# Ledger of designs, part 17: designed miniproteins, single chains, continued (3)

Each design is a single chain, and the fold is of that chain. pLDDT is the mean over its residues in the fold that is shown.

## One batch from the design tools (miniprotein)

Design m8566
Fold by ESMFold2-Fast:
Structure m8566 (fold): chain A 74 residues (1-74)
Amino acid sequence: SDRELVNQALSHTEALLAQIRAAYEAGEISPAQAIEALERMIAELRELKERFPEFAEQFDAQIARLEAARAELA
């Protein structure tokens, strides 16, 4: 179902954000690499928001969280 796909995408994005933070804190990736990964995730969520506009609120909340994480690295 669309809800299952959306929930999977949001859960996956949350897991990736945690992995990016862990890798950055461990010195495994640069600030530029972390920012690039976050920007890619934001772009993917924006595409999903266009496909599933009924879930826009959930996508907007997740995008805002990723943008906040990106701002911390700038």
Scores: mean pLDDT 87

Design m8567
Fold by ESMFold2-Fast:
Structure m8567 (fold): chain A 70 residues (1-70)
Amino acid sequence: DKALGLIDLAIALAESLGDRETVERLRELREQMKAAIEAGDEEKVAEITKEVTEILRRLVAEQVDREIAA
């Protein structure tokens, strides 16, 4: 639940930035996360969480840059 919520937050941010490629990647990661949770694959959950966190950091930086430019 918490991990899926993190991905949903990242999708919303990517959509607000118009980053369609990142939205599609995050949707793929969401399906992988759901499958990993259902399988009890803690290692896979950790790997996906790390990738989503790295994507979120990039998206936050892009959002800040746009706010400064406005």
Scores: mean pLDDT 82

Design m8568
Fold by ESMFold2-Fast:
Structure m8568 (fold): chain A 63 residues (1-63)
Amino acid sequence: MDGAAAAKAVLESGGDRRLAAAVGGAASIQNGDDLETAARKAAEAAGVSLEEARAAAQSAQFL
């Protein structure tokens, strides 16, 4: 699943921006993106800071 699409789906379902960043980041990592690339994509898609997106993506990777 595309990370941006996953983040958008969470937001459209009423999820918060942190959850959207975590889901988008995890999806990007599963698609073969590194942590920094996943964090950038998640930050843009969820509308959070890069630091918050990086922490969320890293946490989601271990879920």
Scores: mean pLDDT 73

Design m8569
Fold by ESMFold2-Fast:
Structure m8569 (fold): chain A 98 residues (1-98)
Amino acid sequence: VGLKAALVVAEKGAKNTSLREVAEEVGTSVGALYKAFGSKEGLVEEAVDILEMEAGFAGMGGNDEKVEEYVEKVRENGGEEAAERAREMAERLRRLVE
């Protein structure tokens, strides 16, 4: 649900958007957003990261095989923690697109 939440925050502005409104527009609960992002500030920070990741994954066509190849390259250069973060963001983006 990250990319859609990020787009809602970007469109309405962080000051004018509550977690409740984001939850309603994304089709989730405030509790789910809180568990995913921790806070409204956390959502804004994650939104920036998700948009940056989306720009990177757009060139891959968003398919699972290309995403896995990217995650593996991240693991080789940045280690397991970096790879898990890349995979989590890719999964969030995939769930928002499909």
Scores: mean pLDDT 63

Design m8570
Fold by ESMFold2-Fast:
Structure m8570 (fold): chain A 89 residues (1-89)
Amino acid sequence: SSAVDDLLAMAKLVLEEMEKKGNKEAVKKVQELIKEAERLKKEGGSIEDVIELARKLFELLKEYDASPSVISAVGILLAALSFEAKLRS
């Protein structure tokens, strides 16, 4: 739950950046990812499911040339989630 909340917070910041850039296709793709994350929160997905969505978000940031600070922040989130998954195994 905390992992999915961290992903949702990050995805909403990415959405704000893409909206400011006026990239409607990027906005749509990030909104779709946010809907998937909200579904995982409601249905109770695994940490591995959250990592997969965070990875998809990271690829979207690279595809749409997001700011280096936002790319770094999502990369750090991915590393933290991967470490958390290993601690739970």
Scores: mean pLDDT 84

Design m8571
Fold by ESMFold2-Fast:
Structure m8571 (fold): chain A 85 residues (1-85)
Amino acid sequence: SIKSALDTPEGKKLNEEILKLLKEADEASKDIKSNPEVRKLMLRLVGEAILAIGHLLDQDLKAAEESVERMRRIVKEIKALAEKL
């Protein structure tokens, strides 16, 4: 049966975290967006966000959570790079 994971409390929390992580990365990278490594990490982050949303639409909460976990790691890498630049 086709049921959207976005209609579940768990899916809504994951969607909220996806948006929060994207905002956090944008704020952390604001002054360093010209750096090629920052651009590469931002592109990877957006790719993982698209995959996570796709998994939520497909009712795959586990795959969505795994994509969000990779997003958290990428945001941490962006922040660490920002501290060095």
Scores: mean pLDDT 83

Design m8572
Fold by ESMFold2-Fast:
Structure m8572 (fold): chain A 104 residues (1-104)
Amino acid sequence: MKSISDEEFEKFKELLESVDKEVILEVTRKFLLRYLPEDLAEALVEAIEKEDPEKLREALERLENDPSLSKEDQIKILEILLLVAKKLEKEKVAEVIEERLKEL
């Protein structure tokens, strides 16, 4: 099973606080590619970049239906995406992520 360690998760959250807004999406994409299929990682990043809540909902549904991801890993990915969306001031996609976190 794909697994995101608590140590890696905490270190990545610290990294996101320190990186410039201009590189945050690239850093996030590289992180997601370690755990997610390339198409899903790209769909998540693009939905946040373009502030497309409909595309984000579609990508999050694919994330939830990935049998290789534990519920814990799904929550960690959603928390990462929420931090990125908030730092980029993408309020509409941040709301979609917060709603999904409440369902998990």
Scores: mean pLDDT 83

Design m8573
Fold by ESMFold2-Fast:
Structure m8573 (fold): chain A 78 residues (1-78)
Amino acid sequence: MELVRRAEEKARELIEKAKASTAEEALELMNEALGYLHQAMVQLSQLPGGEEYVARLAELADEVSRAGREAIERLKAE
């Protein structure tokens, strides 16, 4: 699925940028990544056979959300 590949690539790109960014910038990048993943999941739910890919993108969205929470914890610890 080209849509899945693009969403995963975009999310990973934003995650890598977040690693090199300040905690505040990392949170913005994580929110952007979640937006791309959620839009792709909605589109996939409309496509025949898209349900399996929705599950994969949901796992990636959970990973992004976890990274965002870790960034918030770093801000609070400082």
Scores: mean pLDDT 77

Design m8574
Fold by ESMFold2-Fast:
Structure m8574 (fold): chain A 97 residues (1-97)
Amino acid sequence: MLSKEQELEAELALEQMRLSVARKIFEKAKKIEDEEEKKKELEETLKILEETRRRLEELRARARELNASESLLAEIDALIAETEALIEEVKKELASL
């Protein structure tokens, strides 16, 4: 049986992978020369990132309720901050169109 903390760590790893994929999509979207296609890809990327932030905030709340390690809480907070930073980058790119 997995510990509750191991389950949280597995969920965090999945969100880290999702953020990595979203970052790659964003890097590809920035290189699109067609304004309409670029806008569509940026809007889809933003939607993915907003969903990721929501899931990470839910994960953080559960981790705190379960008295998870300070290390795990710090990793969740770091990933939330990275996700928020990427959201702002995507919004700036959209605003430049």
Scores: mean pLDDT 87

Design m8575
Fold by ESMFold2-Fast:
Structure m8575 (fold): chain A 72 residues (1-72)
Amino acid sequence: SEEEKLEKELAEEVLKRIKEILDRPDLTNKEKIDLLREYYSELAGREFPEPDWDEEQQKEFLEKLRKLIEEA
């Protein structure tokens, strides 16, 4: 169906953009999270609140997200 095609195309585009952000060698973990928050806000129509995360928590989040994207 057209709905299934649109859903698949949207999912593929979302996964591609997340991978591009995660794979950027020029960005810090905080900058990657900030871009991901901005992208989420655009998709969800609501702001992603700034997390009070230390560097280790930022790294853990990005590693978990990368794993989820690779398993999708």
Scores: mean pLDDT 79

Design m8576
Fold by ESMFold2-Fast:
Structure m8576 (fold): chain A 80 residues (1-80)
Amino acid sequence: MDSARRGLRVVGEALSEHLDELSPEEREELVRAMREAELAVAAGDIDGAVKSLLRAAELLRRAGLEEAARRVEEEARKAS
């Protein structure tokens, strides 16, 4: 669970740092993935949290934020 929370923090940091680089649609998709991961963490659903974090990492990579995507994937892998 701590790794899932670290992954969520990385996504939040990327959103804050790169707001101007992300389209409104990309921001909305990332926020949705974050909310899904937060709900999974609250429910104790590790598999759901990992799935949502990996989706967030894919969205970050599509936006060109490869370092943030890598960090999220690393934390998701540790959580599984």
Scores: mean pLDDT 82

Design m8577
Fold by ESMFold2-Fast:
Structure m8577 (fold): chain A 79 residues (1-79)
Amino acid sequence: SSAYQQLSQQMQQLFDAVAQALANGESKSQINALLDQQMAQIMAQLDALDISPEQRAKLREMINKLVDGLKLVIDNYYA
């Protein structure tokens, strides 16, 4: 549970960072760079979790789906 709570907090921090960047008038390229940087940190944290390979793969899939959705929202915002 604690490992999942840490990952959940990292995902919340990612969403907050993107929301703040949008509020600050950052460009699409700057926000995408921020996403890529934060994703590298999230994936490193996922790899450090003491969980099964099957659970790690499932979490990676879920994280990728959430980030793909966020990228779509960003694309629509700058359209």
Scores: mean pLDDT 83

Design m8578
Fold by ESMFold2-Fast:
Structure m8578 (fold): chain A 112 residues (1-112)
Amino acid sequence: EQIERVIEELSKQVPLEPSAEEALRIFLQEFVKEAKRLNKAVTQGKLMTVAGFILREALGQLTSKTITKEDVIYALKQLLQESEAFLLLPEELRELLKKVVPRTLEKLEEEE
């Protein structure tokens, strides 16, 4: 429910293809799992922050008028390159993303 609320809110701000919404859902599910493993509280605000960061990176690519699954994959790969924007995130979020992003990419690339 919390993840679906975040996706709904983001889709009001930027046009997302259904495949991009699913990619973000998978990312947020993996983020929640890793945060719980580390006994870290997950708030809607934290989920909005990390999802919004992914969407900003995807928008920087500007390949279409609507964000696609490929734009989300591109944004996730840019996070692994430790972009300047990524380095400005709190250390705890950077540590979570370094573990979550590779697992998300594996799932997204396996699902065609």
Scores: mean pLDDT 75

Design m8579
Fold by ESMFold2-Fast:
Structure m8579 (fold): chain A 77 residues (1-77)
Amino acid sequence: GEKVTIKGGNGKTLTLDLSKSIEELRKEVIKFILENSEDVRKATAAVLRLIGYLLDNPNISPKEFAEIAKEIVEEFV
C-alpha cells in the first residue's frame, strides 16, 4: 500500500502504511508523539488536536489522516 513518512523536529521518523485502519494509524501516531516528545505540554496539545480532528471528521481517509498527522508531528514534536 501507499506509505507516508513523517519527520519530527527531533529528527525521528514515523512511516505510516495507508492500507491500515484509522484506529491503527491513530495508535501509531499517538505512540510516536508520546515516545518522542520531551515536552509534556506539546505532547498533550498534539494528542488533543489529533483526537479533536478525528472527532470532527469521523469519515476521514487514511491519506487525509496522514496529512493532518504530519502537520501535528512537525509542529509539536
Scores: mean pLDDT 84

Design m8580
Fold by ESMFold2-Fast:
Structure m8580 (fold): chain A 62 residues (1-62)
Amino acid sequence: MEELKKKAEELIKELKDLGRPETAELAQRAMERAIKEKSENMLKAVVRTLEAVIEQIKAQKA
């Protein structure tokens, strides 16, 4: 859980740096929900989704 939480926080910061503050805010809420529910699977899904979104954004800017 803690490692996934740290990874999610890093990805949320990267989204803000990429100029996607609204997406970062939604991601933070999803992360907080996963932590509140103590669901490692939900947190893994958040991380996976964020990585895919960031890759797509970088591909569009490259």
Scores: mean pLDDT 80

Design m8581
Fold by ESMFold2-Fast:
Structure m8581 (fold): chain A 81 residues (1-81)
Amino acid sequence: SAEIELLRETLGRLVQHILDRDIEGFKETLEELLERSEDPEVRELVEEGLEKFEKSEDPLTMGLAVASELQSRLDELEKEA
């Protein structure tokens, strides 16, 4: 599935940005996922994640939480495939 491949590649990039402490790259990667994703749950998770990320005093911890929620959605999509 193109959606599963997109989400898997994007999650790898998101984790890398967290490890590199690249807050801007993390945000840009989420914005790209929102534009490219056709899954409504992924889109909602990204929109909510971006709002939480903007308001967070600890963007790295918030980034880990967002990546974890997206990983859970990826796991669901892989089970459906």
Scores: mean pLDDT 84

Design m8582
Fold by ESMFold2-Fast:
Structure m8582 (fold): chain A 85 residues (1-85)
Amino acid sequence: SLSDEEKLRELIDKVVYGSEEESEKALKEIGELLRSKGVSDHDVDSLITLLKNAHYLYKQGRYGQAELLRDQAYQSIKTALDELK
């Protein structure tokens, strides 16, 4: 089975690179998973906003900027999960 970090990274990739439908489903799953782990509503909402921006940048062909926001999201989930250990 995948770790929570590995599952969240896969969901982040679906948000950034997926269709609008795949992105919306993955955003919901990210929020549900993080809230279930005790991450605050404020931190979840901030991450969701970041990921929505990454999705739109990717769809606009701004791939480098989208990947920077993706990498920020990866670091944010790692930090949040490490703080819960």
Scores: mean pLDDT 87

Design m8583
Fold by ESMFold2-Fast:
Parts: sequence; structure tokens; C-alpha cells
Structure m8583 (fold): chain A 59 residues (1-59)
Amino acid sequence: SMEEERQRREREERREQALRGEQALTDTLQRGSDGLSPQDKDNLQNGIDSLRKTAERDR
């Protein structure tokens, strides 16, 4: 149905956004590590972990 298709599309969109966000934060952590404080690194890692969990839930 159209409703089921909409819900599936919404899940796909959320998953794709989470995966893109995880990649962007991972790249930032790897490239910016020399300029980041330990707290900033922890914050980025927590963000990566949260996005990864979101992507796995919306599979």
C-alpha cells in the first residue's frame, strides 16, 4: 500500500542519513585528530556510536 511504501521510504531515508552522518563524523575524527581536544574526540566518537546504532535499528 501507499502507507507501507511511505513508511519503508522513511526508514530508508533515516538509515541513509545516519550512515552519511557516521561517515562524515568518522572522517572528521580521523582528519582533525591533531587539532581536537580529548573531550572533542569523545564527543565525536559518541556521535558516531549513536548514528551507527540508529542505522542498525532502521535496517
Scores: mean pLDDT 76

Design m8584
Fold by ESMFold2-Fast:
Structure m8584 (fold): chain A 62 residues (1-62)
Amino acid sequence: MEDAETLALKLLDVDKDGEITPEDILALVEKYPEAGLKKDGVFNKENLEKLKEYLLKKGLAV
């Protein structure tokens, strides 16, 4: 299984350009509403930690 931090960072970079944009975060909120990500924030540590916790809880990462 992939590391939760590595997988979370890959998911945040939805357009694969190496930049994390507010649009990438909104796409994740829509795709993974159960993760509890904040819609009003640019990429931040709290959203990264919430996404990591969600991936670990679902068994998608270790």
Scores: mean pLDDT 66

Design m8585
Fold by ESMFold2-Fast:
Structure m8585 (fold): chain A 86 residues (1-86)
Amino acid sequence: EAARKAIENAEEYFEKMLASTDEGEKIRLQDKLVEALYEAGLSSELIDKIEQALMTGITGDEATNARAVEEAKKLLEQAKEEVRSK
């Protein structure tokens, strides 16, 4: 139950990050998202991959950012399945 709420919070932070136009707000939301993923009990390897994709989505060029966002979406869906399986 707590892990499911944590993954819901991570998805909320991700949506807010994508909607934001402020880089500082995106970074703060990324930090909260990563904390929520740890609270969900996900593997450090999966969390590291998600964090790396999110960072690339903020700092890359337009095409790199778009690909990183899609990768982060896929990794978040994988995270939801891992939480569901526990």
Scores: mean pLDDT 76

Design m8586
Fold by ESMFold2-Fast:
Structure m8586 (fold): chain A 69 residues (1-69)
Amino acid sequence: GDNIENLRALGEEGDPAHIPALALALKSPNPEVQRAAAEGLGRIGSARAREQLARIPDPELRALGLSLL
Protein backbone atom coordinates (compact mmCIF):
# COMPACT_ATOMS: atom_id res chain seq x y z
CA GLY A 1 0.00 0.00 0.00
CA ASP A 2 0.93 3.69 -0.04
CA ASN A 3 2.53 3.56 3.42
CA ILE A 4 4.93 0.78 2.34
CA GLU A 5 5.82 2.62 -0.89
CA ASN A 6 6.40 5.86 1.05
CA LEU A 7 8.66 4.09 3.59
CA ARG A 8 10.73 2.56 0.77
CA ALA A 9 11.06 5.99 -0.86
CA LEU A 10 12.33 7.49 2.44
CA GLY A 11 15.02 4.79 2.61
CA GLU A 12 16.00 5.29 -1.05
CA GLU A 13 16.41 9.06 -0.46
CA GLY A 14 19.02 8.15 2.20
CA ASP A 15 18.27 11.28 4.27
CA PRO A 16 18.89 10.75 8.04
CA ALA A 17 16.03 13.22 8.68
CA HIS A 18 13.67 10.33 7.77
CA ILE A 19 14.97 8.06 10.59
CA PRO A 20 12.29 9.13 13.17
CA ALA A 21 9.46 8.30 10.70
CA LEU A 22 11.02 4.89 9.91
CA ALA A 23 11.56 4.16 13.63
CA LEU A 24 7.88 4.97 14.30
CA ALA A 25 6.83 2.64 11.45
CA LEU A 26 8.69 -0.24 13.18
CA LYS A 27 5.99 -0.01 15.91
CA SER A 28 3.21 -0.69 13.35
CA PRO A 29 1.06 -3.82 13.91
CA ASN A 30 1.40 -4.46 10.14
CA PRO A 31 4.40 -6.77 9.46
CA GLU A 32 4.78 -5.44 5.90
CA VAL A 33 5.11 -1.87 7.26
CA GLN A 34 7.66 -3.06 9.86
CA ARG A 35 9.66 -4.80 7.09
CA ALA A 36 9.64 -1.70 4.85
CA ALA A 37 10.80 0.44 7.81
CA ALA A 38 13.71 -1.92 8.59
CA GLU A 39 14.71 -1.91 4.89
CA GLY A 40 14.54 1.91 4.84
CA LEU A 41 16.81 2.23 7.88
CA GLY A 42 19.28 -0.22 6.28
CA ARG A 43 19.34 1.81 3.05
CA ILE A 44 20.09 5.05 4.94
CA GLY A 45 22.97 3.23 6.66
CA SER A 46 24.07 6.12 8.92
CA ALA A 47 25.28 5.59 12.51
CA ARG A 48 21.86 6.78 13.76
CA ALA A 49 20.09 4.29 11.46
CA ARG A 50 22.38 1.48 12.73
CA GLU A 51 21.45 2.42 16.32
CA GLN A 52 17.72 2.14 15.45
CA LEU A 53 18.29 -1.23 13.72
CA ALA A 54 20.15 -2.54 16.80
CA ARG A 55 17.07 -1.68 18.93
CA ILE A 56 14.67 -3.82 16.84
CA PRO A 57 13.44 -6.65 19.15
CA ASP A 58 12.59 -8.97 16.20
CA PRO A 59 15.83 -10.72 15.14
CA GLU A 60 14.56 -11.32 11.58
CA LEU A 61 13.65 -7.63 11.03
CA ARG A 62 16.96 -6.56 12.60
CA ALA A 63 18.92 -8.93 10.31
CA LEU A 64 17.01 -7.67 7.25
CA GLY A 65 17.90 -4.03 7.94
CA LEU A 66 21.53 -4.86 8.78
CA SER A 67 21.86 -6.90 5.54
CA LEU A 68 21.26 -3.68 3.55
CA LEU A 69 24.08 -1.73 5.26
Scores: mean pLDDT 81

Design m8587
Fold by ESMFold2-Fast:
Structure m8587 (fold): chain A 71 residues (1-71)
Amino acid sequence: SEEKEKAIEDLKAFGDAAVRHYRAQGREELAERVREIMEKALEDLKAGVDPDTVFGRFRAELARLQAEAAA
């Protein structure tokens, strides 16, 4: 559906921006972890999981990775 395609595009754009941000900081391991959770989120969207649920999980996982990187 058009809504599904838009959600996939939006999530990929957001995830790619986060990956580029961490790579620019020299945090390659963190960038790779962000890419992995983005790929899983994209699989969920393609499988028909609700976009709000997928984006919520993605944001929560990013927050967790950021907290771990700050410790």
Scores: mean pLDDT 83

Design m8588
Fold by ESMFold2-Fast:
Structure m8588 (fold): chain A 85 residues (1-85)
Amino acid sequence: GAADEEKLEKMRQILEEAKKILELAKKGVFSKEEVEKIIEQGEGTLKQMEEVIKSLSPEYQKEAQEILEQFKKVLEELKKYYEEN
């Protein structure tokens, strides 16, 4: 339904923004302290996304789960960047 489509679109927007943040981090735009705060916020967002998926109709859950897995990969890449730099 329209409410599920709106939630899914918000998840897509969050993933797009996370990918942009990761690319900026790789370019050295953020300080180490700023990257740490971004990771903490990302972990909070991950928990919120998991709750949103539970509220979706079954037909939307597969795409939402794929978005969640991509978001997890972005967050893990950002954590590796933080630990290595």
Scores: mean pLDDT 87

Design m8589
Fold by ESMFold2-Fast:
Structure m8589 (fold): chain A 90 residues (1-90)
Amino acid sequence: LKELEVKLINEVIRFETALKLAKDQELPEAVREVLELISKGIEAVKNGNLDEAIEYFRKALEKAREAGLSDLALQVERFLNILEEIKKAL
């Protein structure tokens, strides 16, 4: 595996774990909307649709920033950067 592919797998596992833990929680609407966009982005990654994944993560980043979810926004931005680096390497 290339280093970028390992980073991508680690980020997917991290977000999937977070989504699973959040499933049965009462979360604010804005948090739920961001997590839904992240979930859609991860599915696009798994299906090999890199451009679609980038679009979903950009939307998630924008909503997280608008909602003041600073830590989540930073995590989404890091994932987005990895996806964009992989796209450039292809």
Scores: mean pLDDT 81

Design m8590
Fold by ESMFold2-Fast:
Structure m8590 (fold): chain A 87 residues (1-87)
Amino acid sequence: SAAGRAALLALVEELRRELERHAEEVQEALENGSADVQQQAEFARRFAAAESPEEALAVLKEMIEAITKKHGNAALGERLIAELEAA
């Protein structure tokens, strides 16, 4: 629904701004983290750097796909992305 999409985009923007406040921790993770931590930190960096809630939502969908595929549950990722797109 239009209301559901507006609420989702507002939540995404709020989360993006909160993540910007943790830029130092994200940078530390990118420089000193394990490969898995570096991958998550790179998604966090891209999410925080998004210029719109729609762009941030696109990064979030990529994160969901990457995480669920890594854990052998691609079907869950596909379902979650479809639910976000239907909002």
Scores: mean pLDDT 81

Design m8591
Fold by ESMFold2-Fast:
Structure m8591 (fold): chain A 62 residues (1-62)
Amino acid sequence: GAGAGAAAGGAVGGRAAAEEGMPLDESQKLARDGGIAAARGDGADEAGQEYAARVGENSAKE
């Protein structure tokens, strides 16, 4: 669920993307790691947090 806002949505979205088994490659692995960091509530990587937030919003099914 992502309706709760960027922090909660980002964490859930990043996790969901990682669980779907994104293709692993150097660039893709970095994106996945960033998403996982955001999902853990760390958000150290700005790009990862933004990606996780986007996925979280899409995961919010109304």
Scores: mean pLDDT 51

Design m8592
Fold by ESMFold2-Fast:
Structure m8592 (fold): chain A 79 residues (1-79)
Amino acid sequence: PSPELLEAETLLALGEIYFALAKKSTDKNEQIEAYEKAIELYREAIEVASKLSTPEAQRIRKDAEEGLKEAEKALNELK
């Protein structure tokens, strides 16, 4: 795969890891920080994937957009 595709995949995976960390955490401040990091990573994954026209990139963008939506909703419910 292209370096950009690998970058988008890595950013999506990191976003999912931070999202999972936020859901697991019992500390509100840790949850907020983890959701904010997940949001940042999902946005970066969308940006990188949006520069590519492959089916793989479209899937990464869709998954990152869904993750972003869920993370933003969860973060808003904490504040």
Scores: mean pLDDT 86

Design m8593
Fold by ESMFold2-Fast:
Structure m8593 (fold): chain A 81 residues (1-81)
Amino acid sequence: SAEEERLEEAIRQLEEDTERVIELARNSKDKEAAIEQLERAIERLEGLAEKAREAGDERLARAAEEAAERLREVVEEIKEE
């Protein structure tokens, strides 16, 4: 269905964007700027998860929550350096 296709594309895009953000953050020479960008990305993902859950898109909500958690782990990694 068009709804399922749209959901699959949204999850794939979210996963690709998450990997790109992680790579950019880990390769950043400005750790403070990298942390700020990661924290903003986390807030956007948390907002996406909330909206997805309200719409009944539990798979998208879970994908966004998992992405946010991965970014929080990267923030902790960078802060320890």
Scores: mean pLDDT 85

Design m8594
Fold by ESMFold2-Fast:
Structure m8594 (fold): chain A 90 residues (1-90)
Amino acid sequence: SAEAKAEEELLKELREVAYKAGEMKYLLENPDPSLSEEEFKKKLEELEEKAKALEPRLQAYLDAHPDAASRERLFKVFKEAFEKGYNSML
């Protein structure tokens, strides 16, 4: 269905943002001497822009699915992708 496809696309983009956020957290805790502060800031700003673009779509999803299970699913998807991103840097 169109709804199922839209949900899959939203979750895919959420995973991509979460994964990059995990990588950025690792870099904050373990500074890369080959990466300048300006380059790090640019990567962070690009991530923030992607997250901001995703916010209205996440809100629309939650408005359409105002149940605890839907919020828990988004949180779990984010957490798992974030941890994978962080662990990819180990």
Scores: mean pLDDT 86

Design m8595
Fold by ESMFold2-Fast:
Parts: C-alpha cells; structure tokens; sequence
Structure m8595 (fold): chain A 70 residues (1-70)
C-alpha cells in the first residue's frame, strides 16, 4: 500500500540523508502518522497525543546526546 511504502522511504531518508537513528526515524514516522489524523480528532485529544509523542522523542534525543558526548 502507498502509505507503507511512503513510511519506508521516509525512514530510509531520515536515517541516510539526515543522519537520524532508526529509533528516531521510527518516532518521526509515528508523529507524522498522528499529525495526519490530528485534524479529525478533538483539540483535547490532539494535545494528549502530542504530549506522548514529545515525551518519546525527548527520550530518544537524550540517548543520542549521550552517545555524542561519548
């Protein structure tokens, strides 16, 4: 299906062209999927989803920063 092919291509692009880790690329794809659905959900639900995604992204960023310092 087009959506799965597009996600695979974006993940590959994020990892290869932007130098993102697989975990970070997966999170970005998850965020994009949620954003595509955001216009169809309530404002409160959008805020809750956004908070969860930000928390996950922050954890991955902390891991990457720790690896950069080493």
Amino acid sequence: EKEEEEKKKLKEELMTERGMSEEEADLVLEMLNYINEVPSVTDEEREEIKKELEEKLNEIKKKLEKEKLE
Scores: mean pLDDT 67

Design m8596
Fold by ESMFold2-Fast:
Structure m8596 (fold): chain A 84 residues (1-84)
Amino acid sequence: SKEEIFTRFRLIAASSTVFVVEKRIKKHPNPTKEQLEQMKKDVETAIKDAEDALKNSTDPKLQEKAKKVIKRGKEVLKKIEELE
């Protein structure tokens, strides 16, 4: 369905966002408060998109990918909060 295709694309975007933020944290010795706030919002949005994908998808492979994005996103979010 059209909704399933959009869910897949949103999940790919969410996965990419979590990956990019994690890499930025590893490379930035001292992110600014504004940078931390933006990264936090990006990761929270990615987690929510992945949670929506998990809830709305009947594809087991997509559900497993969503679970991994949620887990990694929460780990990255915790790292951001520890830098605040």
Scores: mean pLDDT 84

Design m8597
Fold by ESMFold2-Fast:
Structure m8597 (fold): chain A 83 residues (1-83)
Amino acid sequence: VKLSEEQKKIVREVVERYRAELRALADQIEDPARAVGLVLRAVAAALDAALEGERNGKSLEETRAAMEAAVEAVLAEARARLA
């Protein structure tokens, strides 16, 4: 299973959209390894959602929404751990 060029573009757009939020959360994490781990988890979640969208024949809009939801879930977990 490989991402289409259109799905790769959506992954880049989603990552760029959440860049500021990821940076703000990473700045609150004192351990650089945990900060890197947050970024890697967010990227992995977006990629997994994109691959699942490809496997299930979802539209590009549905795939984008799934990727955004997956990234938001990672961010919500990180925010909860910081509270």
Scores: mean pLDDT 77

Design m8598
Fold by ESMFold2-Fast:
Structure m8598 (fold): chain A 79 residues (1-79)
Amino acid sequence: SMEKQEKAREMTGLVQRLAAAVLAGDRAAAAAVVEEAAKRFPDEPEIIELMRQLAASTDPAQREQLLQQIQNLIEQHLA
């Protein structure tokens, strides 16, 4: 549906902002993005939990795995 497509786009945008904040080492910006995502998508606790893990990650390989898991859940739930 169009509503699911819009939600998928919004969630993807938040994930991209989170990834950028993590790469910049901006923990405050990363935390703010996760809080915003939790408020906008209370029905997606699994995605929010993976976003929290991404915000706390320091290993590039772990970050890639978390991003892939988040993308897979967005496709499963919102595609």
Scores: mean pLDDT 85

Design m8599
Fold by ESMFold2-Fast:
Structure m8599 (fold): chain A 94 residues (1-94)
Amino acid sequence: MKATAVILVLPGEDGSYIASYVLVDEDGNVIHSGSVTAPTRQEAIDKAIKAAEEAAKKAGAELVDVTIIDQVKEGLSRDEAAQRFVKAVNQAIA
């Protein structure tokens, strides 16, 4: 089974970063969701990808694609980043 991860990266409290992820299988089912926190943007992304890979493996799936919505890098507001994340998740489940 193949899986896709959609990751939303937001600035957290005290200068940390939060990466929230949804893992979707090839049939459009959400098989896992979670969040990770790290002191840097790149560490948050790396931790979220690793968590998605581990969740996929536990579900008997292979993580084949990762979509990242990065609020800071893309110059989005928090609401714009959240809307893009919801749209990307909805596209993955369609």
Scores: mean pLDDT 83

Design m8600
Fold by ESMFold2-Fast:
Order: structure tokens, then sequence, then C-alpha cells
Structure m8600 (fold): chain A 85 residues (1-85)
């Protein structure tokens, strides 16, 4: 979590904002490109905004998690779960 947040702060400030939130809620991410992308997906698909936000955030975090995990998909998966739970 901490290591992934530090890397995100250097590479993608919007992702860092998501990771620094104490709880994963749509309200915490208003005004970010991740929130706007999730809102557009929610409007197009009919999925709840929270579910759409989780999907776009996971996609944005996947490259960072893989880099922190040294290319280990299992470790990257755990980093994503810790960051989003």
Amino acid sequence: KEELLELAKKTNPEVAKVLSAPEFTPEAFKGTPLYEAAKAISELTGEPLGDALLVVTSLALSPLAMEVAGGDPEKARELLREALE
C-alpha cells in the first residue's frame, strides 16, 4: 500500500489521490479523471458508479502494482486488493 502510493505520487497524481483515501468511495474521487471515466462508463453501461470506479482504478493501478511487485502477478493482485479495500 505505502510503496504503491509512493510510486503513484511520482507517476500518476490521480491514482495517488485514490490510494491515499481512507475508504474507497466515489465521493472521495470527484474531480479526478478516474472519476469522470467511471461516471461515463456507469452512464453507458448502467453499472453502479462505485463498480465502474473500481474497474477504472484497477486498470490504472495494474501497471504500477506489477512494477512494485517486480512482475509477480500474485503479489500485484494482493497490492491492488490492499489498496482498494
Scores: mean pLDDT 69

